# Ledger of designs, part 99: designed miniproteins, single chains, continued (4)

Each design is a single chain, and the fold is of that chain. pLDDT is the mean over its residues in the fold that is shown.

## One batch from the design tools (miniprotein)

Design m15449
Fold by ESMFold2-Fast:
Structure m15449 (fold): chain A 80 residues (1-80)
Amino acid sequence: MKIDEKKLEEFVKKLREYLKSHGVNLDISDEELKVQINIFLNAPNEASRLFLIATFAKELGLDPMEFVKKFLEIEKEVGI
């Protein structure tokens, strides 16, 4: 599934702002973060998608459930 690049850019911006507000600085480019987000959004089913998002949060030292909730909120805000 191809997601609109402008929506991915807005998603990256909102997600990076959320991460910074929680003291998380990602040592990856916006382009690499877009690839990561696109992988999550194109997971084969909801359970796989939530698992990938939760795992990413754990790697960053964030609460997985809170992060999943925020990720889904950004999806709605961006219109994905």
Scores: mean pLDDT 80

Design m15450
Fold by ESMFold2-Fast:
Structure m15450 (fold): chain A 60 residues (1-60)
Amino acid sequence: PDILKVEVHTPDEAAREAVRAAIDAALAAPSPSTQANLERAVQAGRETAAAHGGSVTVTY
């Protein structure tokens, strides 16, 4: 798989929980491949983290 590690950085638990929920929702949705599902989940996490003043780092 292309995604090796995903690290989430947020200043508080509410922001972290929002990021977790976004990633979980993306992973639960049907997709044509595991890779596409992981990429969608990472994107959802990044967008949610940015909205809450956090960030997501992905290592491939």
Scores: mean pLDDT 73

Design m15451
Fold by ESMFold2-Fast:
Structure m15451 (fold): chain A 141 residues (1-141)
Amino acid sequence: KEEAAEILKAAAEAAKGTSKLLRQLGDNVVRLLEEATPEQAEEVVKAIEEARKTISKNLDDLIKLVERAYELIGEEAKPIYDKAKETKKRVDEGFDEAIELARSGEKLPEAARLVRETTEQAVKDLDSIAKELNELAEKVK
């Protein structure tokens, strides 16, 4: 009980931390895309790729913690586990598409909109995941 609650609380903190990091990196990328000229497209792509790599690693770490919780308490954690995996897939796909748009240099505003939308949705999903993990931790005791 105590061990499962500790893992759930650790996962909730990881989700909150990832949400904050995603907002910070996403906002920085959006600003870079909005201020960039077509000639700076390669530099912008590199920045998006670095942000994607950092975010993806943090989401993988979160998913591993939620998976451990799922192994300990079973089906009650499965919806949160599935939601965490879906959030990562959506973030990875959104950033990959933004990279493709940015590479042309002609679609920097479209890339900025996509990063903003992907970031806003994922932040909401991660905040929801953190809340659900904390609520589950209290139920497990």
Scores: mean pLDDT 89

Design m15452
Fold by ESMFold2-Fast:
Structure m15452 (fold): chain A 83 residues (1-83)
Amino acid sequence: SAMEQQIEEFVKQAVEQAQAALAAGKPYTLSLSVSKHPELVERTARALQELADKTGAVLSVKRVGDTALFTIAHPQLVLEKEG
């Protein structure tokens, strides 16, 4: 459907922007309306979590009213372990 195509394209662009930010050592932040696009919020959270797991970054999701605030960033590692 057109809605599924729009969700897929948005998520792809968000992941690409997040990857570029992480590669530059910067956080990536995104805001989405939960009531208007709950599936987009869920799909974006999943894709950014997959990116976080793959890159060693951390995804934080905060709810402020109807807004889901996503932040993905590399953690400040003080202790390095074998991995």
Scores: mean pLDDT 80

Design m15453
Fold by ESMFold2-Fast:
Structure m15453 (fold): chain A 95 residues (1-95)
Amino acid sequence: SQSQIDSLQKQFDDLVSQFNKLVDELIDADEAGDIKKSEELLKQIQDLISQLQSIYNQLLSLNAPSGVIGQVRGQIDDFQRIADGAQLEIDRKKK
């Protein structure tokens, strides 16, 4: 239903805001050289990406408009790229 799609879009917006906050915290942890904090923040980022994947699948099952589906997919792809880059930097620092 449209009400369910609207609810999922609100959840999507909230998760995007949480992701941006975690990325800012990850930058601060990286600047401080806090590897343990960076690993915990990256885990939280990966958990948010999993929640976005769940929203994406629910929107597909509801036959949400293609524009909505495309926005959520694009955001997941962008967030995964950021997470992958952060993982590589953490792995490099753990040598």
Scores: mean pLDDT 88

Design m15454
Fold by ESMFold2-Fast:
Structure m15454 (fold): chain A 56 residues (1-56)
Amino acid sequence: SAENTLFSLLELGKFDEAEKLLPQVNAVEVRSKLQAFLQAAPWHKVQVQKLLDKLA
């Protein structure tokens, strides 16, 4: 699924590619995954927060 692809991109640090997938994914599922990723990888908090802000 697009959500699984987005999560893989986050683990690889490919935030620009992950951002391009945001219109194609379920916002509720992706928000939960981004929040979990933020807790697991706080050194990426700025990039993860940017993605969360784009999930309108």
Scores: mean pLDDT 78

Design m15455
Fold by ESMFold2-Fast:
Structure m15455 (fold): chain A 56 residues (1-56)
Amino acid sequence: MKSYVAQLGDTLENIVKLLSDKPVSELDIYIDGVLQKDPDLGQFLGPGTVVSVEEK
């Protein structure tokens, strides 16, 4: 599992692209350790939010 700590102005999409070259459909995305179902990729994340991705 790869992880990144969000900074001011980061969107979920930008963080996911930084962590994996796989399409979102091939990834499990976690925000603060919680698995996301159909996440809004355009959402801005608060600074200090931990995003993790795992390939299916």
Scores: mean pLDDT 82

Design m15456
Fold by ESMFold2-Fast:
Structure m15456 (fold): chain A 65 residues (1-65)
Amino acid sequence: SELEQKRKELVDEVLAQFRAISREIQEALAAGDEDRYRKLVEEGTELSLEFDKQREALAEQIRKA
């Protein structure tokens, strides 16, 4: 279904963003850049919260369909 496809696309997009952040976190840790590390952790947390919000909205739409 269209909503199932949108859910898959959302998951794929979020996983790609988490992988990118994880790579940058490893680079920041290797460089000893604590400020960059903290910023990346905050970005990952915000991404997780936005993902949960969008996931719940899609689940509600699927339930109503």
Scores: mean pLDDT 81

Design m15457
Fold by ESMFold2-Fast:
Structure m15457 (fold): chain A 61 residues (1-61)
Amino acid sequence: AAAIAKLSPALQAAVAALLAAGASADTVLILTTNLTAIAANFGAALALKAADLSIALLQLA
């Protein structure tokens, strides 16, 4: 949770967009944990792409 607040403004905006798309608290928790892990291991750019894909999938559902 604290790590996501230290990530780029773009990644923070992606998390806000997930919440706006109607993601549940459990979904947000899972995605936040995964985005933090992706950013730490693979870089913020891949984490942003993962967030964008998650938002797109939620909007299709």
Scores: mean pLDDT 63

Design m15458
Fold by ESMFold2-Fast:
Parts: C-alpha cells; structure tokens; sequence
Structure m15458 (fold): chain A 119 residues (1-119)
C-alpha cells in the first residue's frame, strides 16, 4: 500500500515534470522568436511564464523530497524574473537561467525514473 501510493505520486510527478519541460522548450522558442522580431513585451511575457514553470518544478522537487533541486529551480525563477525587468542584459540572463532550469528538471526526471525502477 505505502509503496504503491509512493509509486503513484512519483508517476504523477514525472508526468508533470515532462509537461513542464515541454512547455519550457516551447516558451523558450517563443521568447527567442519575439526577441529576434524586436517584440520586447512578448519576450518579457514568455520569460515570466518560464519563471512560473520554474516555481512549479520547484514545488514538484519539494514534494519528492529533493530540496537541493527545488532551491536551484527557485534561483532559476528569480533570475528569469530579474531578466524580464533587465532592458540591457535580460536576453542573456534569461538564456542562462533557462539552461540551468532545463538541467535541474532533467536531473529530477532522471531521479524519478530511477526511483520507479526500485518500487
């Protein structure tokens, strides 16, 4: 019962993380396209949406007991929020924060998959 409930929670978390990863890649593409076209307001909108995804991923990490990864995702969210307000360096900062976030989400997905193999 307890192992079966943990399995269901990890499976649900994995689905949410895969959805977050897909949405992050889509928002990153939209942010890049908006920036290249000079649509700075649309760029800022997608960067803010990426920050929200980072916070959602951090919540999943905490629910799974991975506080270190949750803290990394919260830092990525903060950097994305700062990037959305930085008229001069926002594009570079957002790109760096997005790469850090993708790395953290990918690591968490790998951990969740390994846990499911042991349940």
Amino acid sequence: AAMEERRRRVEEALRRLEEISDQLKKYGTEANEAYEKGDIEKFKEYVRKMAELARQAAEVARELGHTDIANRLEESAKKLEEAAQDEENGYKTAGEAMRDMLGAVGELIGIARRELEKL
Scores: mean pLDDT 87

Design m15459
Fold by ESMFold2-Fast:
Structure m15459 (fold): chain A 65 residues (1-65)
Amino acid sequence: SLSSMSADDAWARLTAEALALAKAGDYFGATNTLFTMVNYLRSKGLSDEEIRAKVREFQERLAAL
């Protein structure tokens, strides 16, 4: 849906910001960004399965640093 697509774009952008913070050694900032995004997706009505998939994507990107 359009809402899910918008959430994907927001997730991708915030994921990039969180990865940049982690790469700079700001793990507190990276963790805060991830928490904010997860709460945002939950507030938009994403299912637990959809949220888990996005968290997994973030973990994969973090591992690629």
Scores: mean pLDDT 75

Design m15460
Fold by ESMFold2-Fast:
Structure m15460 (fold): chain A 60 residues (1-60)
Amino acid sequence: STEEELEKTLKEIKEAIKKKDGDKAFEIYKDFLKKAVEEGKLTEEELTERATKAVEEVQN
C-alpha cells in the first residue's frame, strides 16, 4: 500500500540521517518523491510534510 511504502521510505531516510549520510537521505527522498507524485499516490506537499517530521524526530 502507499502508506506502507511511505513508512518504509521514511524509515530509510531516518536511518541515513542517523548515520550522518545526508546525501543518501536526500537521494531516498527524491526517488520516492518522483515515483509517488508521478503515480498520483500522494502529493508533494504531503510527502514533504511527513519527511520533514521524520527528520525532526532524529535530529532533535
Scores: mean pLDDT 75

Design m15461
Fold by ESMFold2-Fast:
Structure m15461 (fold): chain A 69 residues (1-69)
Amino acid sequence: GEGEEQLALGTALAAEGEYEGDEEKMREGAKIAAEGAKKLGKEAGERAIKGLREAGHEKAAKLVEEELA
């Protein structure tokens, strides 16, 4: 659904932005991921943040966390 698509796209963009050193892309991805997570519920956001951190994308994870605060 829409929330799942936004969460997946946003998470991928945030991770790519961190890998590339593109902070604008990382922030854009974090916002899209947070919008998806808000539609799916709290657990979806928590899983996305955990997944980003486990993959070594700490900056992306923090930005998603901030957008959900």
Scores: mean pLDDT 85

Design m15462
Fold by ESMFold2-Fast:
Structure m15462 (fold): chain A 99 residues (1-99)
Amino acid sequence: SLQERMEELGDKIRNGEVSLEEVRKQLRELAEETIASLDPEVREILTPFIEKLVDALVEKLELEKKGADKAKLDEISAEIKELADKVQEELEKLEEELR
């Protein structure tokens, strides 16, 4: 399942078992599977936010690997949170419209 793949990827990232290139590949594959599982109307709305979220997550990992300063890490973390919150808001709006 998608959830099992996310948990497994999360564990591998925490343990340092995967390269940054492999993380990029798996995050893009998970994003593509997520987008493909969405209804066409939802897909058009959420795809740009999901793509931005994947790019921001990859950038955060690259910054952490390079030993970037706390200000840079806080900035990208705030962007990730805003994108995640936006995806949730759009999903809640669609759920209300479909009820």
Scores: mean pLDDT 73

Design m15463
Fold by ESMFold2-Fast:
Structure m15463 (fold): chain A 62 residues (1-62)
Amino acid sequence: MEEEKRRLEEARKKAREIVEWALKGGASPDSAKTGAAVYLMRQGVPKEEALKIAEEAVKELL
């Protein structure tokens, strides 16, 4: 549980970084969410989990 919690926190931190960068560049929230999710999937995060983390990051930054 602690190791998994740390992995999820690192993924959330990275998603927030990507979403913040995209939004500052003028991307829509939906585009920022998609970009973060794709990045996380390339890092080995399952698609459904990556999409959830990316959506949470968008909501946190809006």
Scores: mean pLDDT 79

Design m15464
Fold by ESMFold2-Fast:
Structure m15464 (fold): chain A 92 residues (1-92)
Amino acid sequence: SLKDKVIEQIEKLLKEIKPLIKKEYHEEFEKNAEALLKALREEDFETIEKSYKKLLEIAEKTLPEEKYKEFKLELEILLGMYLIVLGVEKVT
């Protein structure tokens, strides 16, 4: 489904960013990445928001400013696509 493809792109983005995060935050980043991916599959919007905010908080602390801005923009675009896909699947 389009939903699954968008979730796969989010998972890929998170996997690409993880090696750039400082080692001490890897466990917390992974925990929140797994929580986000599960919440996206289950359409748990409260957990999506909580996990998303925590991932951005970790990234802001650990990434260079330019990489943080890039990650934030890409994640926001993909989450926007996720919401559009949910709307389209309900109407179609």
Scores: mean pLDDT 85

Design m15465
Fold by ESMFold2-Fast:
Structure m15465 (fold): chain A 109 residues (1-109)
Amino acid sequence: ADAVAAARAALRQALTRFLSKVIEAKENGDKEAFDKALEEGEREMRALIDQLVAAVPPERQDEVRKAGEELIEAFREYAKAIYNGDQEAADKALSRLSEAARRLTEALA
C-alpha cells in the first residue's frame, strides 16, 4: 500500500538524517547535540514504526513491531559507536543496522 511505502521512505530518510546529526555532534565534540539526536531519532523512528504496524494486518503487527524495535536498537548502537570513535564497534553495529533493516523489509513483505 502507498502508506507502507511512504512510511518506509520516511523511516530511511529519518535514519540518514539522524546519523548525519550524530556525525556532526562527534566532529564538534557536542555531547548535548548527540543526546538530542538519539532521543529525537528514536522518537521519530518509533512513530514511523507505529504507522507501519497500523498499516499491516493484525497477525503481522507483532513481527513488524519486533523488526522495528531491532532497527531502533541497532541505530542506537551504531550512533554510540560513531560518537565514541570506536571503529570496530561501529563496523559491527553497521552490520547489525543493515541486517535489522533487511528484517524489517522482510516483515513488511
Scores: mean pLDDT 85

Design m15466
Fold by ESMFold2-Fast:
Structure m15466 (fold): chain A 72 residues (1-72)
Amino acid sequence: SMSLAEQQELLEKYLTELRELGLLSDEEYEELVAAIKAQPSPEEMKAMQERLQAALEERRELAEEIAAALEA
């Protein structure tokens, strides 16, 4: 039962960590952070999670952990 604000903070933290690990380009990071801030609804966050998972599909080791965290 994570609040919208808590989900937003978690997503921003995860995106920052992905960028530090080299799993997100600077452009992807900026786009996703802007999307989180512009569309903070739970439905939009879920859609963004699916887009992120698709982009990271080739890097499956971390994608599963991110998907699970975003659903929690």
Scores: mean pLDDT 67

Design m15467
Fold by ESMFold2-Fast:
Structure m15467 (fold): chain A 84 residues (1-84)
Amino acid sequence: MSKAEKLLKKSLKYAKEGNHEKAFLYGIKAIEEYMKKGDYDKALEIGLKVMEQIAKNPAKVVDPNRNMSKFVGVILRVIGELID
């Protein structure tokens, strides 16, 4: 399993547990690993998957470090790379 896949698995696990702070944190790290490889399509796919999973699960841990804003910023950067 790649480093990006391990980070994605952690992100999705924390999302299901309602730990939104760690879900966003590991989601950002997974997206960045795909971006480093130039796999922007995959980076966008996993970013949307993490966001959907977080949206479906109630928050049990707050996001005091504003990781959601950072996560959205990374997704917008990925979209920018996909547009000529």
Scores: mean pLDDT 79

Design m15468
Fold by ESMFold2-Fast:
Structure m15468 (fold): chain A 71 residues (1-71)
Amino acid sequence: NELEELVREIAKQLGLKLSEERFKKAVEIAEELREKLKGKGIPLRAIAGAALFVAAGGMSLEEAIEELEKK
């Protein structure tokens, strides 16, 4: 899964040590963001990064959608 691989790579680049449960949560959030933002041309890398911040408790799902829609 390309989105799952991007979440892993971005977490590694940011130096984040995620448990498998936290990682699965980030992937679930990324898939939800992709569906909610479908057709808006948002890069998968941006979605993966936003999902990691939501999974870490740094922002809400609603805040992530708003930030990604700002282009």
Scores: mean pLDDT 79

Design m15469
Fold by ESMFold2-Fast:
Structure m15469 (fold): chain A 70 residues (1-70)
Amino acid sequence: SQLEELEKMIEELDEIAKRSKDKKIKIEAGSVAGMLRMEAWNLKKGTTLSDSTLELLRKKVEEIKKEVEK
């Protein structure tokens, strides 16, 4: 489900933010995780997540993962 995907991405970004010594990576991972949390909360409340927003969030997560060579 979209919710499970968002929660998995949040967990991955939280781990990156905790383990990284790079301030820029910590800030970026925290920011994107915050966006994912907002969308996950909205889904739990019955709002719809657009395919374009989900795709944008997926790309942001993958860019961060590439930066840390995950």
Scores: mean pLDDT 83

Design m15470
Fold by ESMFold2-Fast:
Structure m15470 (fold): chain A 101 residues (1-101)
Amino acid sequence: SMEELRQRALDALRNHVRLMKEAIEQGDEEAARRALLGAHQTLVRILREMGVEAPPVPAPDASREELIEQLRKAAEMLEKTFNDPEIREAVRELLEVAEKA
């Protein structure tokens, strides 16, 4: 259902924010990279479940800047698809944390 997808999106966004904050706090660049990729993969999966055309998967050797840009695109699509204030806030926090990763 749409409500289940919405709740899964919120939980996923909040979980990925936590994981990225932890990676940043630990200074673990590899963990931060994995968190960025994981966030992108989760958002793409949710978009696909909603029948939305998902942005392309980043290359395995993609730069940090490319990963953040692809995450931004996926997050913007998710925000537009749900048009929900809580999702908008969670997306904003995710992108702010990603810029620091």
Scores: mean pLDDT 80

Design m15471
Fold by ESMFold2-Fast:
Structure m15471 (fold): chain A 84 residues (1-84)
Amino acid sequence: QPAVDAARAALDAAIEEGKKLSEEMRKKNQYVAALVEGAIKKAEQLRAEADASPDPAERTRLYQEGIDVAEEGIKKAKELLEKL
C-alpha cells in the first residue's frame, strides 16, 4: 500500500536524520548525543516490529509511532543543548 510505503520511508528518513544529528551533537555534548541515540534506537525497534507485522494498519501505526519518537527525541536534545 502506498500509505504504508510512505510511512516506512518517512521513518527511515527520520532515523537517518537523528543519526547524523547525534554525531554533530556528540562534538558539543556526549550526554545530549546519547539522548538522540536512545530515541533513534527505540524508533528502530518500532520499525522492526512494524516490518514483522502482517497487518498494514498496524504497520502504519508503528511506523508513525517511530517517527514521533525520533522527532521528539531530536527536539528535546536540541532544547537541552541550547540550555547548556
Scores: mean pLDDT 83

Design m15472
Fold by ESMFold2-Fast:
Structure m15472 (fold): chain A 69 residues (1-69)
Amino acid sequence: MDVEKALALLDELAKQVPPSAAPYVERMREAVRAGDAEAVDRAGTGIVVVADLSPEAQALLSEIAALVR
């Protein structure tokens, strides 16, 4: 897992999602730091459920998921 790159993409994603998604972004950040790919996937599902994501935000989520697998 490239933790530094995944965290940088998460910082960019945080700028593009509504405040309702912020708790899930923080859960994903902790999961990335812990190297827990399943927790990253779970947090990503939470973001998708609570936020209507732009194509750019969806691409960032896909890149983060690919980096942690």
Scores: mean pLDDT 80

Design m15473
Fold by ESMFold2-Fast:
Structure m15473 (fold): chain A 112 residues (1-112)
Amino acid sequence: MAARAREENARLGELLLQTAEWLRRAAEGDAEAARRVEAVLAGIREGIATASEEALKEARAKAEEYSKNPTFEDRLKALRYEAAAHASWLELNGDSGGRQILAALERARAAL
């Protein structure tokens, strides 16, 4: 249990650091970075709204499947499902972190 929680938190931390970099690039006019930020936000919203063991399993499976494809569109889908999986996992464990992350990212995007 503790080892799994540490692994999930580490991967979430990496996604958040990457999202912060995409927010910085979007502020500089990078349209692809802006689309990555929107994919993360959409994923977190969906993961919070649909949080269930089945939705978590599906999101993880789809994130892995789309991550195998080299196209930008499939990488955006992988990113959205990865974000949804993290948000669903936090909700299912009674952790408000997903909602706090969503609020922080929405404020950062609004400042662009």
Scores: mean pLDDT 82

Design m15474
Fold by ESMFold2-Fast:
Structure m15474 (fold): chain A 92 residues (1-92)
Amino acid sequence: MEEEVLEKLREIAEFLKKLAEENPELVTEEEKKAMEEGLKLLEEEPLLAVLQKVEGLSEEEALQALRDGIPSLERMLAIKEEMEKERKKKEE
């Protein structure tokens, strides 16, 4: 379950990184670097600790966010798909 949440977070981060690589004019160098550092942080620390550092959450809040995060990550993935659909419309 935690590994599934972590994989979904990596999927979102990879999507944002790919978006930056394909559309460098829409993303600043600072934003691209932040995404790369975020991916590295997910590799080096457990998901709970990452949530505490990134969102500034307390330990209790981070644990609650982890439990609630699976449905929230599904929503974030849906947003990712919507953004990809909008990108295709621009190319059509």
Scores: mean pLDDT 57

Design m15475
Fold by ESMFold2-Fast:
Structure m15475 (fold): chain A 86 residues (1-86)
Amino acid sequence: SSALKSQLLADMHLIAVSATLMVAKSIMEKNPTEENLEKQIKVLEQELKVLDELLANPDLSEKQKERLREMKKEIEKLIEELKKKK
């Protein structure tokens, strides 16, 4: 069903976002170049846009929406931390 497919895509995206956050955190802990910081900020900002689109989907379960909102907050916090390192 389309609803099940939407739920699966949301779960797959949560996994992808988790991987992106891990990479961004690794960049923060090592001596990052300004170029690497800018690249990672752009990737995270694009992920925020996708999360906002997913959150607008009425077919998602409340549990999935809560997890997506948590991920959005983590990404927003990490963007702020990366910007402070410039």
Scores: mean pLDDT 76

Design m15476
Fold by ESMFold2-Fast:
Structure m15476 (fold): chain A 94 residues (1-94)
Amino acid sequence: MEVEATLSEENKVTIKASGLTEEEIEAARKLAEEDIKAGLEIARGVATINEKGILHTVEFRKVDGKYELIEAKAVKITPEVAEEEAKRRRELLG
């Protein structure tokens, strides 16, 4: 499974992913851009779980005032992947 993300000099996020709809890609893109605009340390495209149990995530990290891509992935949800996602969400929210 392939997920690619890029960030322009204007902080515009582009996401390419197989198995996502255009609307799901646009929603993830907007959420990452909103996090960048808010100046968050981690800007994240929404973790989308599709009907096939596949988790899609895109994360950018702020380094020296600029955002860099950390991760773009699509992985099958296993109990282990669900636990790691729950941990990551707790770290980012609290």
Scores: mean pLDDT 72

Design m15477
Fold by ESMFold2-Fast:
Structure m15477 (fold): chain A 73 residues (1-73)
Amino acid sequence: MDSKLSVEAIENSVDSLMEKYKKGEISKEEALKQLEATKKTIEEEMKVATPETQELLKKVLEKIKEAIEEIKK
């Protein structure tokens, strides 16, 4: 399992979600729901991940938290 490729896929998904939100293609509620769900999944994955994978997942978690905060403004 290539942890780096999985992390990149999640980062791309967050970027796509934020772009759709900024264009008005999805609602604030839908964007927040998807980001919160992704955040929870990443937090669960971190509990069973290797230290190397945890470092990559922490970076993605920070990106998701920033996205959630931007939408709440």
Scores: mean pLDDT 79

Design m15478
Fold by ESMFold2-Fast:
Structure m15478 (fold): chain A 85 residues (1-85)
Amino acid sequence: MTYNVDIKISGASASDVAKALQGVPGVNSIIANEKDNTLHLTVDEKLDPEKVVQAIKDAGGKIESVTSSNEKLVKELTELAKKYF
């Protein structure tokens, strides 16, 4: 199954963070919107939310908000963002 996830970031450009996320298992596509500093991801069940948060942190980014139809994934990413930032 695949899900759309939108992540608003600060601290780094959407393009730099998108590059860091290209190596994360379960990330199938990434669209960087630099005007809004938002990443539009398509992800599958192989995704480790902790690896997403770590990749964003390693790129110098911070997660400001997460939106998705997968409410469990939103909760997991939001809680990990609070732990790491």
Scores: mean pLDDT 82

Design m15479
Fold by ESMFold2-Fast:
Structure m15479 (fold): chain A 81 residues (1-81)
Amino acid sequence: MREEARARGAALGREEVSLDPALADDEAVLEAAGAAAGEWGVRFVEILEKKLPVSSEEFGQAGLQAVRDAIAAVLAAKAAA
């Protein structure tokens, strides 16, 4: 199960990222998130909408970095708007 894999990953020094659930209520933020995350965009938007935790076990290291980059891009786009 993903939960078991997540716990195992944490024991191996992997991290979980919590997303601010308030971001899911902003349509412009969701649109920017989808664009910025590229191949991870659909999954990132799904996580925001459902207010789910983000895990390195689920995304792998590259996927988790893409999510972090997408969050940074979303915050930058929000600040620019």
Scores: mean pLDDT 55

Design m15480
Fold by ESMFold2-Fast:
Structure m15480 (fold): chain A 83 residues (1-83)
Amino acid sequence: SNAEKLEAEMQLGVVELSFAIFKRVKDKLSEEEKKKFTENLLRQIDELLKQLDKLSKDPENKEFAAKMKKEVEKIKQEVLKLK
């Protein structure tokens, strides 16, 4: 539905904001704090990916879900590079 698509876009916005905050403050964080932040961010990303997989089961949402999944996977790879 349009509401589920909007929820997914809002969740991506939260992930993008969290990642932007991390990039801004990472040099002031301890190694333990960086690890906890990164692990929490990856959990949020994986939850969004599962929601997108569920959305893709509806044919009307398949193209939207595939496009969003590409954007989320790109952010995931950037987060993993900062470990």
Scores: mean pLDDT 87

Design m15481
Fold by ESMFold2-Fast:
Structure m15481 (fold): chain A 72 residues (1-72)
Amino acid sequence: DVRQIAQQIVRLIRQGDVVGARQLMQDFGQNNDQQTRDQILRITASMITGRPSSDIDASEAGMIIMRAMSQA
């Protein structure tokens, strides 16, 4: 579940579908607790950067995702 959501966000960002990525992030933000949201963000940032998710906290993950969307 968490990994599938992260993969979908990465696909949308890489396709330049920033609107779709933002919509998906809003949807999981409303339907998941804080711990699950943080996990999705960390895994998504890990997929974008190639760094282990254990090396990325939720705040850094958010910045990485925002930067990737700005470049799309």
Scores: mean pLDDT 82

Design m15482
Fold by ESMFold2-Fast:
Structure m15482 (fold): chain A 87 residues (1-87)
Amino acid sequence: SEELLKEAIELLEKLAELLKPLDPKVSEGVRQVVELAREYAEKGDLRSALGLLAVAAHEARKHLEENNAPEEIKEVAERTLELVREA
Protein backbone atom coordinates (compact mmCIF):
# COMPACT_ATOMS: atom_id res chain seq x y z
CA SER A 1 0.00 0.00 0.00
CA GLU A 2 1.31 3.45 -0.98
CA GLU A 3 -0.40 4.97 2.09
CA LEU A 4 1.34 2.52 4.47
CA LEU A 5 4.67 3.16 2.68
CA LYS A 6 4.29 6.93 3.27
CA GLU A 7 3.44 6.37 6.95
CA ALA A 8 6.47 4.07 7.37
CA ILE A 9 8.75 6.72 5.78
CA GLU A 10 7.38 9.39 8.16
CA LEU A 11 7.89 7.14 11.21
CA LEU A 12 11.46 6.26 10.14
CA GLU A 13 12.26 9.98 9.67
CA LYS A 14 10.91 10.60 13.20
CA LEU A 15 12.95 7.63 14.50
CA ALA A 16 16.13 9.04 12.86
CA GLU A 17 15.58 12.38 14.68
CA LEU A 18 15.01 10.55 17.99
CA LEU A 19 18.18 8.46 17.41
CA LYS A 20 20.36 11.50 16.58
CA PRO A 21 21.29 12.38 20.23
CA LEU A 22 21.72 8.66 21.14
CA ASP A 23 23.71 7.51 18.09
CA PRO A 24 24.28 10.10 15.32
CA LYS A 25 25.96 7.52 13.04
CA VAL A 26 22.96 5.15 13.15
CA SER A 27 20.62 8.16 12.72
CA GLU A 28 22.48 9.15 9.52
CA GLY A 29 22.40 5.53 8.28
CA VAL A 30 18.61 5.32 8.76
CA ARG A 31 18.20 8.67 6.96
CA GLN A 32 20.30 7.46 3.99
CA VAL A 33 18.29 4.22 3.67
CA VAL A 34 15.00 6.20 3.80
CA GLU A 35 16.30 8.42 0.93
CA LEU A 36 17.20 5.31 -1.10
CA ALA A 37 13.75 3.80 -0.38
CA ARG A 38 12.14 7.08 -1.53
CA GLU A 39 14.06 6.83 -4.86
CA TYR A 40 12.81 3.26 -5.43
CA ALA A 41 9.23 4.32 -4.61
CA GLU A 42 9.48 7.20 -7.14
CA LYS A 43 10.49 4.63 -9.80
CA GLY A 44 7.42 2.52 -8.89
CA ASP A 45 9.47 -0.22 -7.18
CA LEU A 46 7.40 -0.34 -3.98
CA ARG A 47 8.70 -3.84 -3.05
CA SER A 48 12.34 -2.68 -2.96
CA ALA A 49 11.32 0.50 -1.11
CA LEU A 50 9.49 -1.54 1.57
CA GLY A 51 12.42 -3.98 1.87
CA LEU A 52 14.83 -1.11 2.50
CA LEU A 53 12.50 0.42 5.12
CA ALA A 54 12.25 -2.98 6.88
CA VAL A 55 16.08 -3.26 7.03
CA ALA A 56 16.37 0.30 8.40
CA ALA A 57 13.69 -0.36 11.05
CA HIS A 58 15.31 -3.67 12.14
CA GLU A 59 18.77 -2.05 12.47
CA ALA A 60 17.34 0.93 14.38
CA ARG A 61 15.45 -1.39 16.79
CA LYS A 62 18.63 -3.46 17.39
CA HIS A 63 20.67 -0.35 18.25
CA LEU A 64 17.89 1.00 20.50
CA GLU A 65 17.79 -2.30 22.45
CA GLU A 66 21.61 -2.38 22.80
CA ASN A 67 21.64 1.23 24.10
CA ASN A 68 18.66 0.80 26.51
CA ALA A 69 16.79 3.60 24.72
CA PRO A 70 13.57 5.03 26.23
CA GLU A 71 10.50 2.84 25.62
CA GLU A 72 8.81 5.66 23.62
CA ILE A 73 11.57 5.52 20.97
CA LYS A 74 11.47 1.69 20.83
CA GLU A 75 7.68 1.86 20.32
CA VAL A 76 8.18 4.08 17.22
CA ALA A 77 10.59 1.47 15.77
CA GLU A 78 8.14 -1.40 16.48
CA ARG A 79 5.24 0.55 14.89
CA THR A 80 7.38 1.15 11.78
CA LEU A 81 8.10 -2.60 11.46
CA GLU A 82 4.38 -3.41 11.77
CA LEU A 83 3.48 -0.93 9.00
CA VAL A 84 6.17 -2.30 6.66
CA ARG A 85 4.90 -5.88 7.22
CA GLU A 86 1.30 -4.79 6.38
CA ALA A 87 2.27 -2.82 3.27
Scores: mean pLDDT 78

Design m15483
Fold by ESMFold2-Fast:
Structure m15483 (fold): chain A 65 residues (1-65)
Amino acid sequence: SEFEKYAALAGRALAAGDGEAAARYARQASNVSTDPEKKAYLDEAARAAAEGDFERAGRYLLKAL
């Protein structure tokens, strides 16, 4: 699914230390999700990634899965 694709891309970007790419992909995953809880976790993951907090971003990505 598009959701799984973008979530996986966000995770790989976090592993590579690319917070900007991780934030973009987490936001794309949020945009294709209709689950408000998953959207909230992905939006938090995107904010954390943009701020350089990769541990927090990773935890919220996992919560969205």
Scores: mean pLDDT 87

